# Designs tried in a protein design run: designed miniproteins, single chains, continued (5). Part 65

Each design is a single chain, and the fold is of that chain. pLDDT is the mean over its residues in the fold that is shown.

## One batch from the design tools (miniprotein)

Design m18239
Fold by ESMFold2-Fast:
Structure m18239 (fold): chain A 118 residues (1-118)
Amino acid sequence: MEEELERIIEERAKRMTDERKEKLAAEVPELRRRLEEALKKLKEFLETNTVESIAKELGISLKTAEEIYKEYENLVERLEELLEELERLEEKIKAGEASKAELLRLFHRSIALLIASS
């Protein structure tokens, strides 16, 4: 499935005009800002809540609350990794070195994580 997604990204990159690439690149700072906001909210949730407090507040088992807490911890790690990649992408954009495929890959991952964190 990931190989098929990579093929789709490469095919779309080949069809992308330089004007569309520039437009997409211009959206990267706003995308990063939204991911930073999502990360901040998720970290605040984890700092404010424990597994026990989640279980009590939601009326769920400790096991289910632990699974939810771990999913949120995993989302934090994935968001932090993606933000580092987006910072590198912004540097490449400024240098004129960003590829169309790299832009599409990071946009796809960014949208997926924003949906997951919503």
Scores: mean pLDDT 84

Design m18240
Fold by ESMFold2-Fast:
Structure m18240 (fold): chain A 73 residues (1-73)
Amino acid sequence: DDSEKLAQSLVDGAEKAYKTEKDPSIAEGIIALSLGVAKTLQKKGALSPEAGEAAIKKLEELVEKAKKDAQAS
């Protein structure tokens, strides 16, 4: 429960950065940091395997979108 809420907060923060940050390179950087945090928290057991895996997958997809947007700008 708390693990799932923490994972969702990381995803929500990254999605907000993607939608609201005017500079695509800054958005990419923020999303990449959220992905790194999610991976570290899963590895240390602060996220359940299920919550961590779901969040990491969503953040990896978002990082790829942000990276393409930054390269297109």
Scores: mean pLDDT 81

Design m18241
Fold by ESMFold2-Fast:
Structure m18241 (fold): chain A 63 residues (1-63)
Amino acid sequence: LSESERASLETAASLHGIALSSGLVSRDEAADIIVRTTGLSRAEAERIARDPEEMRRTLVEAL
C-alpha cells in the first residue's frame, strides 16, 4: 500500500476506535470487523476490540 493509503486507513481505524470508546459502536461489531480484516479468531478479535489503540494497530498491520 502507498503511504497515503496507509495514512487514510490509520485515520479510519482511529475514528473507529474513538467510536468504540465512546460506545457508539458495540464491541461485538468491532470484533466482527477485526475478524473480517485479519482472519484472527473471534476470541482474539474481541480482546483487541476492547483496546482502541491495539485495534488501530492490528488493522494497519493487516494491510
Scores: mean pLDDT 67

Design m18242
Fold by ESMFold2-Fast:
Structure m18242 (fold): chain A 82 residues (1-82)
Amino acid sequence: MKIKIKVEKLDENGNVVETREFESIADAVLWLLEETRELTPEQREKIKALMEKQPVTDKMIEALKKWLEAAGYKIIEEKIEE
């Protein structure tokens, strides 16, 4: 069971300027790290592998939302495929 996540980038006025869709929390976090930090390919793979081995929890989603808000992004939709 995979969670689909939509992430919006907001401008200074709270308007949506970009929307991205991800199949997992790991993919969303990797994209955000690439947007906010310069990561080497090796660092990206290590983070991805570590996150893929962990169960997705409400705490992980909450932590991601807080980090996204601080970076000027918003999670607009979170869905589990039937």
Scores: mean pLDDT 65

Design m18243
Fold by ESMFold2-Fast:
Order: structure tokens, then sequence, then C-alpha cells
Structure m18243 (fold): chain A 91 residues (1-91)
């Protein structure tokens, strides 16, 4: 397996920034678990050699889909804020 560690670092840094933004919303533990799951999947995709910009866009899309299903407004706003960070980093 040929891992581009620079791409993994780029994805990991973007995810860390998204998690920091999300942490301002004091979301439920269930929503935190869903966000962490999406973050770990993105890191896994980068380890599998996926393009970092594509990985971040797909993670942002998954966060927006979770936000559409979320009934709690703070949790929804947190998921959308995390998605916006990842979309910015994917530019």
Amino acid sequence: MKIDWKNVEEVSKAILEALKEFSKFEASSETVARLVGIALRAIGDALDGADPKEVLREAAERLREEAEREENEKDREGLLAAAEVLEEKAE
C-alpha cells in the first residue's frame, strides 16, 4: 500500500479544524459520535489513496445529509458549521 502521508496530513488538519468549530455548539453525544464516524471514514479514504479535496467534499456532503435528518437545532447548526469548514478546505 502506497500512502501519501502529506495528503493524510491535509485531510487530518481539515478535520481537526471542523471538529474545533463543531465543539462550539455543545452537541449531543449521539451527534458527536456521528461526526467522529464521518471524520474517521475520511481519514480512511485518504489512507486508501483518495484525493484529499474529493475526500473533504464527500465528508462535507455526509455532514449536510446528517444535518438534514437532525431534529435538534444546535446539533444541526454544528454539523453545518463543520461541513462549511471542510468545503472551504476542499477549495
Scores: mean pLDDT 84

Design m18244
Fold by ESMFold2-Fast:
Structure m18244 (fold): chain A 74 residues (1-74)
Amino acid sequence: TPTPFEVLGAGVTELDRLVEEGASVEELRRLTDRLLERIRELSRQHGVPEEELQGLLDALRTYGEGRIRRVRER
């Protein structure tokens, strides 16, 4: 089973790949939402402290929003 940290890293890579492949804002938003939910679930299973979980969620939300904004501005 992957850790929340592994999912975050893989998710960032997948978001970048989708942007390169011409993905829509909707696709990026859906992937970001799925990754956020997966990180929450895995963090509960791995006993990740709430402060660390919030950091992971904030990092992914910020990155996903950045990718969406980049696509919208082009």
Scores: mean pLDDT 84

Design m18245
Fold by ESMFold2-Fast:
Order: sequence, then C-alpha cells, then structure tokens
Structure m18245 (fold): chain A 92 residues (1-92)
Amino acid sequence: MPRILPVPDIVKAIPLFEAGDVGYVRLTRPLSEEEKAAIAELRAKGVTLIAIVRADLAEDARAAGFDRVIEVEDPARLPPEEELALVEEALA
C-alpha cells in the first residue's frame, strides 16, 4: 500500500519520499522557485503530490505540477484528521 504522508517542508521531503508514495502539502503562501524545483524532483521520482490550498493559490499549485489540488477556506486551520480525509477522498 502506498504511504500517505504530510509534507511540512517540500525541499526536505526529497530524500524522505520514494516512488509510489503520496505527499500532501498545506499551501498558505505562493511557492518559491526552490519549492517548485523540489516538486518537479519528487514527481520525477514517482511521488504523487497533493496540495491543500486557498482558492487564490490553486492556480499556482496546478502550474507548479501538483497531481491534485484541494481548495479549502483556510488550510492553516485544518485539523490533521480532516486534512487526511480530504487527501483520501482526492485519491478515490
């Protein structure tokens, strides 16, 4: 079964994730160029990346190469159990 894991730091996730894993990220700000490069590297590695974002960041997340983008009112206030449930629903 693939691992479904939170990604608190996209750049630091590179050595932690393997092909077939699923990583999910809360985006509360626009992505840096370093984070965009890390997303490309993780995806090239075979990692599925899911973004949990406000609507204003959804286009940036899609452009950065996230496999799924989940729009929520406030990702910073989302409880971990609700965050995981949204990710599991997006994978169904």
Scores: mean pLDDT 82

Design m18246
Fold by ESMFold2-Fast:
Structure m18246 (fold): chain A 89 residues (1-89)
Amino acid sequence: MPSEEEKEEIYRRLQELEDELLAVLSGEKYAQLSPEQRARVEALLRRMQRILGEMEEKIRAGTLTREEFERAIRELRRLLAEIKAVIEA
């Protein structure tokens, strides 16, 4: 279990990712995506939501380890990068 200071870092890093994702999804390029590009982004978003849900459950249960969190953040950043690549293509 991370310390309280580590939890604050964790939530800040999650908030930064959410802010970046919302900025991308609020952009004109997202609204102009082809149906195929939109389907790809929606699939990536569903994967991100699954990871976030699993992390939230573990945080509430008090079972989330630092290593599990770092792994989840790396995967979320990878998925966000893929979303940005689809939108910017």
Scores: mean pLDDT 79

Design m18247
Fold by ESMFold2-Fast:
Structure m18247 (fold): chain A 58 residues (1-58)
Amino acid sequence: MDEEKKRKIEEEAIKRLDALEAAGVITPFEAGLRKGMLRLARRYLTVEGVEEVAEKIL
């Protein structure tokens, strides 16, 4: 159950990061790093922790 919630948070954050990259707000390199941070958060943190990371990197 928690894994599905984490997946949805990651997918939504990735969509927002892709939009920021397309708008020129962040570089492709920064987008890649932030996506990496989300993947690590999903693996090692709680649902609340993944939400916190997503908020801080967006």
Scores: mean pLDDT 80

Design m18248
Fold by ESMFold2-Fast:
Structure m18248 (fold): chain A 71 residues (1-71)
Amino acid sequence: ELKKIADINKDGSINIEDFIEFVNMVNNKELKEDSNFLEAFKFADKDKDGLLNNGELIHFYNTVKQIIQEE
């Protein structure tokens, strides 16, 4: 179900806006101004199509999870 939440538009790819919305729900705060999240998404978006494919999504998910949890 977590993967379905991340794939909000259900096309098998996630754009930056969809993922920011998902992260805001999970972290319960405004993260749209968090440049670290934008940098992580850009880093994961290797083909520069503005979407994360399966491989890119897994990589970004791991990066974002570390940022969110931040002990």
Scores: mean pLDDT 59

Design m18249
Fold by ESMFold2-Fast:
Structure m18249 (fold): chain A 61 residues (1-61)
Amino acid sequence: MSEEEKKKIEEAIKNAEKVLETGSEVQKRVALHELKELIKIAEGELKERLEKVIKELEQSL
């Protein structure tokens, strides 16, 4: 995983966490789709963090 990919994943996780707190159902679905794409390239701790946020988004829908 490149440094650029790592930053993109970290930003997506932060955005998804904000959407979980204050976002609409539509925003949650969009964030979920983006995270499901990013998990395909994620490794280690970032993959575990993505899996956790994905589950939280799915549970909130």
Scores: mean pLDDT 82

Design m18250
Fold by ESMFold2-Fast:
Structure m18250 (fold): chain A 85 residues (1-85)
Amino acid sequence: SLDDLIRELLERVKGLPPEAQELATRIAGLAQYIREKGSKEAVEEVEKILREALDRMKGSTPEEQLAILREALEKLEDIVKKLEK
């Protein structure tokens, strides 16, 4: 579920620098916003983005994990822009 993915993301970044924790918090906020305002299809796309990001973060360096988080945030921001027209 989206809640499980958000929880795993927030737990994983506890071992990373503060910037990663800030990015994960922003990602969680946008995911909740998309759930409230978006279609079922938009929520499914967010779940795919978060699942792929979490998978890629496994075995990655802190620098690589930060880049993955930034990429995930950008993808969620693009979904929000499409919802707002």
Scores: mean pLDDT 85

Design m18251
Fold by ESMFold2-Fast:
Structure m18251 (fold): chain A 62 residues (1-62)
Amino acid sequence: SAAAQQAQQAARQQAQDAVDDWVATAGKSADEMKAEYRRLLAEGRLSEEQYQLLMDVIDERE
């Protein structure tokens, strides 16, 4: 549906914005960002879908 496509695009954009903010402000490497997101997933602070989107964004930037 259009609503599902919009939600997926919004989630993708949020993931891109989060990675961009991290790179601009934190100065962390891709490996450090991946480790942090893995930790947040393990703590239940990220959904599996959010985690996958964040990994995809980081991989696209390497």
Scores: mean pLDDT 74

Design m18252
Fold by ESMFold2-Fast:
Structure m18252 (fold): chain A 75 residues (1-75)
Amino acid sequence: SAVEKAAEYARKAGGDPELAKQYMEEARNAPTVEEKARYARKAFSAALKGIDSDGAHATGVYAAEAGGMTPSPPP
């Protein structure tokens, strides 16, 4: 699943896989689009911690898509 994939990328690069997975699940369960976006951003942020730029981008894409959003690449 996208949740598992994002967690794997976060773990591999030394990010926070459990936090990323938790926020992605919250995004999936959120009742409004606005809350889904909020949790997807939190999952993306958690996944970015300790990850190199390529791994951070890939993990962010999977985290945001699992939250029901198409992610914009980070600057």
Scores: mean pLDDT 62

Design m18253
Fold by ESMFold2-Fast:
Structure m18253 (fold): chain A 74 residues (1-74)
Amino acid sequence: LSEEEKELIRKKLLEILKEAAKVLNIPLSDEELEELVEKYAPLLIKAIEAKDADAYRAINEEIVKELKELGAKK
């Protein structure tokens, strides 16, 4: 992947996370959304570059799990 493609992946992940947080009514700050992008974008990029569909699915499952945990955070 080119640097431009990696940046596009980061931007798309941020958009997806913003919409998911809004739909699920989880009050995430811009800082928390950026932290999720920094955590998961590198993992998604590696899975895409490796063409590893199983890793890609596992990472998406982990993102969903973390969103649920943030919604239940104390």
Scores: mean pLDDT 80

Design m18254
Fold by ESMFold2-Fast:
Structure m18254 (fold): chain A 95 residues (1-95)
Amino acid sequence: GLDSLKSLLQNAIDYTRGTYELLKQWDKKPGNAENSVFTSAMSLIASKKQSEDLGEEKVKKLTEEGFRLVAEAPKKGADAAREGLRKAEEALALL
């Protein structure tokens, strides 16, 4: 249900944020593998919205933009990841 999707997105946001903070402490940049959990969760949420009509157009757009920015973080750096996580949090608040 919707509450399960909210929980999944929140857990994905928290996991990704925690991973970035840990990597920052070790002076490492996040790799594609570290972002895979978040990008997979976002893809599942987008797929569920398409199949179950669970969100408004704005939520879908914010989710897709957040997903793209986090997926680009290994190449574009931590600022892209922070912006992507912020858009995902905005989408979560609208669910």
Scores: mean pLDDT 60

Design m18255
Fold by ESMFold2-Fast:
Structure m18255 (fold): chain A 82 residues (1-82)
Amino acid sequence: STYERIKRLEEELKKLGLSEEDARTVAYSALTIAGYRRLGHDEIADAILEETRKVLEEKYGKEMAEKAVQLIERFIDEEVAR
């Protein structure tokens, strides 16, 4: 289910070093981004992804933000392909 996939993303983000709250917030943001891309609202999806990257860079640093965004983009691609 989509819920189980979100929970897997949340756990991967926590293993990367994000807090429980941030991992949950980011995982649900990834679902929102996937939804906008499915509807063809790519500009909105890209804007949310870039804001998410910026927040993660400010809080966790650029290297961790890049790794987190790679996990997010993988999740988005898999959700859009369904």
Scores: mean pLDDT 88

Design m18256
Fold by ESMFold2-Fast:
Structure m18256 (fold): chain A 89 residues (1-89)
Amino acid sequence: NIFEELLKALKEILADEDISDEEIEEVAKKIVEELDDETVKEIIKELRLGILSEEQEKLLKSILPEDLYEKIKRGVERESSAVERAVLS
């Protein structure tokens, strides 16, 4: 289930953000409703890698409220930094 996979990825990257589980579910629902399954799979892959390409960033920014998009952006940046730190350690 693509919605469940996206929800899990979003909860992992947003763990340190001031956002409710209900708000994360609404974000996941909106992404699945607005984008095709192939695009959603690429977003899930990028979120799990702690990255967000310019193309996916523009798509998310176009469909999500600015405040929710900024929380996702910060979560991805934190995940990216954690992965880099683990590799360098």
Scores: mean pLDDT 78

Design m18257
Fold by ESMFold2-Fast:
Structure m18257 (fold): chain A 85 residues (1-85)
Amino acid sequence: SEEEKKKELLEEIIEVIKEITKVAVDYLLSQGKPELAAQVKAYGEKLIEYAKKKIPTLSIEEQEELLEKLKEMLADAKALVAAAA
């Protein structure tokens, strides 16, 4: 159903946001910046709360486009961290 598809997309979007946040947090911890890592983690949690409120108001097409862009951002974040290591 449309409602089931939107729920699945929301769950996938939240998981990608969590992964992007984890990439940033793990990198900052590796650089000896635990205070900044804690702040980034907190902002990631805040972003997830906003996503839970905002994303269900979007169409399926808009949710799929957002998921695609977030997956691209995750890949870019991983590549940038790998290059910085």
Scores: mean pLDDT 88

Design m18258
Fold by ESMFold2-Fast:
Structure m18258 (fold): chain A 89 residues (1-89)
Amino acid sequence: AQALFEESMAKIDEVSKALLDAQTLEEVRAGMRRAAGVGKEIKEKSKKMSQEQADFAMDKYQLDMLGAGVTAARNALERERAAKEQAER
């Protein structure tokens, strides 16, 4: 149903934003574990969606999690690097 699709889209956006808000690599790992749980939930809900909606939801989840995960990890690493450089100067 469309409601399940819209709920899935909102949940993907929510966990993506939470992952991007991570400040440390430990928080990124915690965010990725939460994202994995959401992925399982979306996969279960996809059984009640049209094939097109199910495919789109899974594709969006995979791409958003990959993008957010890489961005969050790089931001956390850059913050760590900046802190070390600040301590050295």
Scores: mean pLDDT 82

Design m18259
Fold by ESMFold2-Fast:
Structure m18259 (fold): chain A 72 residues (1-72)
Amino acid sequence: SLAEQLRRLRAIIDEMQALVDKLIAEGKSFEEIRAEIEKRLAEHLAQVTDPNLQRALRQLAADLISEAEKRL
Protein backbone atom coordinates (compact mmCIF):
# COMPACT_ATOMS: atom_id res chain seq x y z
CA SER A 1 0.00 0.00 0.00
CA LEU A 2 1.01 3.65 -0.36
CA ALA A 3 0.94 4.02 3.45
CA GLU A 4 3.42 1.13 3.83
CA GLN A 5 5.71 2.60 1.13
CA LEU A 6 5.61 6.01 2.87
CA ARG A 7 6.39 4.45 6.29
CA ARG A 8 9.35 2.58 4.74
CA LEU A 9 10.61 5.77 3.02
CA ARG A 10 10.40 7.75 6.31
CA ALA A 11 12.33 5.01 8.16
CA ILE A 12 15.06 5.02 5.47
CA ILE A 13 15.22 8.85 5.53
CA ASP A 14 15.70 8.81 9.33
CA GLU A 15 18.31 6.01 9.13
CA MET A 16 20.36 7.69 6.38
CA GLN A 17 20.15 11.15 7.99
CA ALA A 18 21.41 9.67 11.30
CA LEU A 19 24.23 7.94 9.39
CA VAL A 20 25.36 11.22 7.75
CA ASP A 21 25.18 13.09 11.09
CA LYS A 22 27.26 10.34 12.77
CA LEU A 23 29.93 10.29 10.03
CA ILE A 24 30.29 14.11 10.10
CA ALA A 25 30.54 14.04 13.94
CA GLU A 26 33.27 11.34 13.65
CA GLY A 27 35.28 13.61 11.31
CA LYS A 28 34.94 11.44 8.20
CA SER A 29 35.99 12.95 4.86
CA PHE A 30 33.46 13.89 2.17
CA GLU A 31 34.68 10.93 0.03
CA GLU A 32 34.11 8.48 2.94
CA ILE A 33 30.62 9.92 3.61
CA ARG A 34 29.67 9.79 -0.10
CA ALA A 35 30.89 6.17 -0.36
CA GLU A 36 28.83 5.12 2.70
CA ILE A 37 25.69 6.91 1.37
CA GLU A 38 26.12 5.15 -2.02
CA LYS A 39 26.65 1.78 -0.28
CA ARG A 40 23.47 2.17 1.85
CA LEU A 41 21.49 3.35 -1.21
CA ALA A 42 22.59 0.20 -3.14
CA GLU A 43 21.56 -2.04 -0.20
CA HIS A 44 18.08 -0.44 -0.01
CA LEU A 45 17.59 -0.47 -3.82
CA ALA A 46 18.34 -4.23 -3.87
CA GLN A 47 15.22 -4.76 -1.68
CA VAL A 48 12.90 -2.26 -3.45
CA THR A 49 10.88 -3.17 -6.57
CA ASP A 50 8.58 -0.10 -6.70
CA PRO A 51 10.01 2.41 -9.26
CA ASN A 52 8.59 5.45 -7.42
CA LEU A 53 10.28 4.40 -4.17
CA GLN A 54 13.53 3.69 -6.10
CA ARG A 55 13.40 7.24 -7.55
CA ALA A 56 12.72 8.72 -4.09
CA LEU A 57 15.68 6.81 -2.60
CA ARG A 58 18.05 8.01 -5.37
CA GLN A 59 16.88 11.59 -4.77
CA LEU A 60 17.38 11.16 -1.00
CA ALA A 61 20.97 9.97 -1.56
CA ALA A 62 21.68 12.96 -3.88
CA ASP A 63 20.23 15.39 -1.29
CA LEU A 64 22.28 13.83 1.55
CA ILE A 65 25.51 14.00 -0.52
CA SER A 66 24.79 17.70 -1.25
CA GLU A 67 24.05 18.34 2.47
CA ALA A 68 27.30 16.61 3.57
CA GLU A 69 29.37 18.70 1.09
CA LYS A 70 27.80 21.94 2.42
CA ARG A 71 28.33 20.92 6.10
CA LEU A 72 32.04 20.09 5.61
Scores: mean pLDDT 87

Design m18260
Fold by ESMFold2-Fast:
Structure m18260 (fold): chain A 77 residues (1-77)
Amino acid sequence: MEKKEEAEKEIEKIREESSERSRRLNEEGDRRARELLGTGEEGRREAILVQAEAGIEIISVSSEAIARSSEIKKKAE
């Protein structure tokens, strides 16, 4: 029964890809927010929005990875 092994490899690949993507989004969001925080009140408001946008994208990436992993598990049963 190699279907379970193949499913585990696909899930691991999805996990690695989503982790890397989330890491990049978090680093980019932090960098942009840091730049904006130095620009006064308007920049502070923009920094909050940039961090919120990055957080939403990270949640979307994680949700997609979970959904795809669940589908692979169902097919491997």
Scores: mean pLDDT 79

Design m18261
Fold by ESMFold2-Fast:
Structure m18261 (fold): chain A 87 residues (1-87)
Amino acid sequence: PAFPSKEELQEEARRAVEEMRRRGLPEAAIEALERVLDAESPVEVARYVALAAIEYYLRDDPEARAAALARLDEQVARLEAELEAAK
């Protein structure tokens, strides 16, 4: 019941972009959140929110960041394949 809609996630992303710019957070994290605003599907919204979190929380750990990004790409591909199979 507490899961936000795509529109609610995009509103939160817009506020997060403003806050991150104010705090001077990594440009890669800000760019990922900006992609949420142009996202066409809930899967894309979730992908770019996760990407922004990875770029922010693992900004000082390039090995962990690379591993997390690879896992995110795998998870997105799996979700897209499951959606295609559900047709």
Scores: mean pLDDT 75

Design m18262
Fold by ESMFold2-Fast:
Structure m18262 (fold): chain A 65 residues (1-65)
Amino acid sequence: SESAIKNIVRNTGASRKDAEELVRMIEEGASVDEIAEKLVQNYGVPREYAKGVVEEARILLEKDK
């Protein structure tokens, strides 16, 4: 989902390529906590903020189905 990718890029500073990989992981069943941890480790965003961004990305993905 383009909307989910853009949401991650704009709110975390992740590259588009990394955001595409994270979105793919969400689609393959990765948990919010797993994706949020990657954002914390790689981009230094606060954990609760990262969890919110990932949950919004999940909602955007479900609407695009």
Scores: mean pLDDT 82

Design m18263
Fold by ESMFold2-Fast:
Structure m18263 (fold): chain A 82 residues (1-82)
Amino acid sequence: MDLAEALAIARATLDALVAAGLLTPAQRDRLLAAVAARLRTEPLRGQPLRDFVLQLLAEVIFEDPSLSDEQKQRILSFLLSS
């Protein structure tokens, strides 16, 4: 896996969520760190790199206890529509 490319996709997606008002910069930085950790240890699941990164982002967002259920739903809807 190209880790640099995967991290670039994750960062661009999280930056878009901040621009849309769905995440704070602090939440972006925390979620990016969590995704980076998952990308280092998780094997590719046989899908395209972008789909894999977006799946890990959705999992990390869903698992974050500091995000409200409403905020999680808005973010996931954004990811599914883009």
Scores: mean pLDDT 79

Design m18264
Fold by ESMFold2-Fast:
Structure m18264 (fold): chain A 69 residues (1-69)
Amino acid sequence: SNEDRLAALEEVLARYGLPAPGPALEALVRQGRYDEAAQLLYDIFAPLVGEARAREIAEEARRALLATE
């Protein structure tokens, strides 16, 4: 479900010390646009945590979204 996907995403973000998903990211997840959701995470967090860390976050988030029913 979308609720389970959002919970999985929130757990990934929490492991990196990041806040829960905002409305733009939540909307992409609810629409099944997981590659765009991962790209948005990269774009938001790259200037805050660096490009390498933002890529790790985006990749882990994408895998969590795809693994969740």
Scores: mean pLDDT 83

Design m18265
Fold by ESMFold2-Fast:
Structure m18265 (fold): chain A 74 residues (1-74)
Amino acid sequence: IKLPSYETIYNFLKAVFESSLARTGDKEKALEVVKVVVDYLKKEAEELLSPEDFEQFNKRLEEAFKEIEKEAKE
C-alpha cells in the first residue's frame, strides 16, 4: 500500500475547502465540510491500513487540516 504525500492530502483538502467556500460563501461552514471529510478519511484509513501506515497517514492528514484551518481563520 502506498500512502499519499502531505502535498497530495493538502491539495485535496484545499480543493474541498475552496469548493465548499464557493458553494456556501461561508469560511466556517466550508471548514466544517473539510472536517467531515477528514474524519471520514481517518475512519477509513484506520480500517484499511496497518497501524504503522495509519499513524503516518493520520499525521499528514492532521497537519494538512491544521494548515487549512489556520488559513481559513486568517
Scores: mean pLDDT 84

Design m18266
Fold by ESMFold2-Fast:
Structure m18266 (fold): chain A 91 residues (1-91)
Amino acid sequence: RELLLEGGRLAGEAVGLVAEELGRADLAERGRALVEALARQAAENPELLVEAARRFAEESRALAEIAKDPRAAELAERAARLFEEAAREAE
C-alpha cells in the first residue's frame, strides 16, 4: 500500500514536470492530482492492486523515456521501481 502511494506521488510530480515541458503548466496540478488519486484507488482495492501496480510501472517507465527534464525522468523511473516492488510484495 505505502509503496503504491509513494509511487503515485512521484509519478504525479513527474507528470506535472512533463506538462510544464509541453507548455501546459495549467495542467500540471490537475495531472498530478489525477495520478495520485488513481494510485490511492488502486491501493485501497486489493483485488486491483497487482494489475494496477504493473500498469503504473509500465506507464511510469514510458514517461521516463519521453521526459526531457532529467528531474521528471528520475521521478518517473523511481515511481516505476516503487510500483514494481508493490506488485511483487502483493503476489
Scores: mean pLDDT 80

Design m18267
Fold by ESMFold2-Fast:
Structure m18267 (fold): chain A 70 residues (1-70)
Amino acid sequence: MDELKRLFKEYAEKMIEKYGKETVEKIFSYPAEKYGLSVELIAAIHYISVEKKLNDEEIEKLRQLAKELE
């Protein structure tokens, strides 16, 4: 649990550091509102889904895990 929470934070920080907070906020604000997650968590999930080539079911499970942790 703590390790997974740390990983989400690391990926979110990486996205903000690379693209800037304003850019991340602009791109991910709508999905964040739609799924009831923070912009940072949606950005982290997007990063993981692209890198790991996740299917829709795996992405949905990842959103559920993120919602439970934050």
Scores: mean pLDDT 76

Design m18268
Fold by ESMFold2-Fast:
Structure m18268 (fold): chain A 95 residues (1-95)
Amino acid sequence: VEIDRLIEALEKAIKEGNFDEAVRLADQLVETLEKELEDIKKIPDKTVREFFLRYLLQKAERALELVEKALGPDHPAVQRLRKLIERIKKELEEL
């Protein structure tokens, strides 16, 4: 639920041209997604873990679109999201 709230808040900040808020929200969204991956990795049931990994991948890809649009492709938050997406894909391959 927090991930969806942060995505909605970031979309609003981008639409309103509020760069400072977009930077703050992008950083918070990246941190939240990174923490969620660590929690998902602790799920012992393989089927449940796969479900949440696919969910997180979809949210991370949406976050990448928004952050790249707001901050540009070379911003550190964009690099963190690309690395996170690679990590999620690797976890899915290891299932």
Scores: mean pLDDT 87

Design m18269
Fold by ESMFold2-Fast:
Structure m18269 (fold): chain A 57 residues (1-57)
Amino acid sequence: MSPAELYARVAEHEGREGVEKGVISEEGMRAAVEAARQGTDAASTAAAVNRAFREGR
């Protein structure tokens, strides 16, 4: 699995838990997963996911 795919799966899993607990919106989770899938390297992908979670609230 590519780093982008791995980060997308992790973002979706952790995002779902956040949505269940009311910490992250469902739209924010989807934005983070999409940002992760478009990543070209692990570091920039992680940064993009974190930004999407913050902005997707």
Scores: mean pLDDT 69

Design m18270
Fold by ESMFold2-Fast:
Structure m18270 (fold): chain A 78 residues (1-78)
Amino acid sequence: SPMEQFAQRWRELATEALRLSQVNPEVAAQLQQLNAQTVAQGQAIANDTSLSDAEKQARLFAVLEETMKQLQALIEQA
């Protein structure tokens, strides 16, 4: 399914980023910053009482897609 493909791609990128972070301190710092930013954005959306559950789901998915793109760019830069 598309969701299984998304989850598999996420696992592959996360595994590679973690591996690179162990040998490259700059990648480790950028990964920590990206993780902190993504968590903060996710919490802001989850706590937004003006949004419906459907709107929250859509925005959270958009945050995950953007984070995946940034994670891929970080790996390509390393």
Scores: mean pLDDT 84

Design m18271
Fold by ESMFold2-Fast:
Structure m18271 (fold): chain A 76 residues (1-76)
Amino acid sequence: ISELNYSELSEKDKKILEAAAEQYEKYGDKATVAQIAEAAGVSKATVSRFMRELGLSKKQFLHAAYGLKLILEDLK
C-alpha cells in the first residue's frame, strides 16, 4: 500500500479516493477509471491526473484507496 496524506487532500481528491475504494470493494483490480470517475462525480481526466500526481498505477491507486478506507473505518 502506497503512503497517502489524507489530511492534505482536497475534498475532490477525497471523493476520488472514496469512490476508488468502493469500486475496488465491488470489482477488485478490474475496477475501471470510468467507474471511479462516475462514482466520484468527476471526469476520467480528473481521476487520471490525480493518479499521475501520486505517481501510482490504477492497480496501486485502487489498493492504496481501499487500504486507506480500512484504516479510517478502524479509527471510528
Scores: mean pLDDT 76

Design m18272
Fold by ESMFold2-Fast:
Structure m18272 (fold): chain A 100 residues (1-100)
Amino acid sequence: SAAAEARRRELGRGIVLQLEAAFAGLSKEEVKEAGTAGDAEELALLRRIRDAVEAQIAALEAQLAQGPTESLRQQLALLRSQLASIDSAIAALEAERAAA
């Protein structure tokens, strides 16, 4: 229905704003794609972003082990917080799909 489509696009916009605020380095194209894709494509994209963030966390943890700096600690804490937000968004979209 048109109402279900509108609700889905509104949820996508919320995710786009979260990702834009959380990932200054993320491309605007990737952020927009997450907000405008259908549910299956949006979930697939969010999972790809989650995997990329997890890989970045692992790389930063390896770098921190070689030379700890305040900047690296702050960046790692921010990325971990963003990963939790992405997990929450994925769970919300999966719950919405299950309710359809």
Scores: mean pLDDT 68

Design m18273
Fold by ESMFold2-Fast:
Structure m18273 (fold): chain A 83 residues (1-83)
Amino acid sequence: SPEAIQAALARATPEQQAIVEIARKYNLSSDEIDELFTKMVELKFEELSEKEKEIVNELMKRFGVKSPQELLEKIAKAIEAAS
């Protein structure tokens, strides 16, 4: 529900909030987010689709990082903190 999402965002770190906001903006499921992160590990940034590049660039801006590798490291920490 929207109320449950807002409650989760209020308790989340800025990094966790960024992931949730991007997932909402691009209508991504948790499985689709996991697939994107897997592609970022397996592929070079240039090999991603234009839509995937746009999503990754927006996440990089939200996380305040300069590279896809730094983004993956912060995402891994944010996911661990959410557990």
Scores: mean pLDDT 75

Design m18274
Fold by ESMFold2-Fast:
Structure m18274 (fold): chain A 69 residues (1-69)
Amino acid sequence: DEAAREEIRKRFIEYLQKEYGLSEELARKVFDLTFNPTKDPEEGEKAQKLLRELARKKLSEEIVREILK
C-alpha cells in the first residue's frame, strides 16, 4: 500500500532528523536506499556518495551497511 509506505517514509525521515541531525533530503535518500536497493553500477555510485554523506553525520559505516541489507 502506497499510503502506508508514505507514512513509514515520513516517520523514518523524522527519526533520522531527530536522532542524527540529517537533512530531510538525506533522510529521504536513506529511505530509498533501504527499500529500493539496486545492483546497477550507475545507481550504486550514487548510493556510495549518499552513504559517505551519512557517515559524516556521525553514523557508523556498520549502521549504513545494515540499512542496505
Scores: mean pLDDT 63

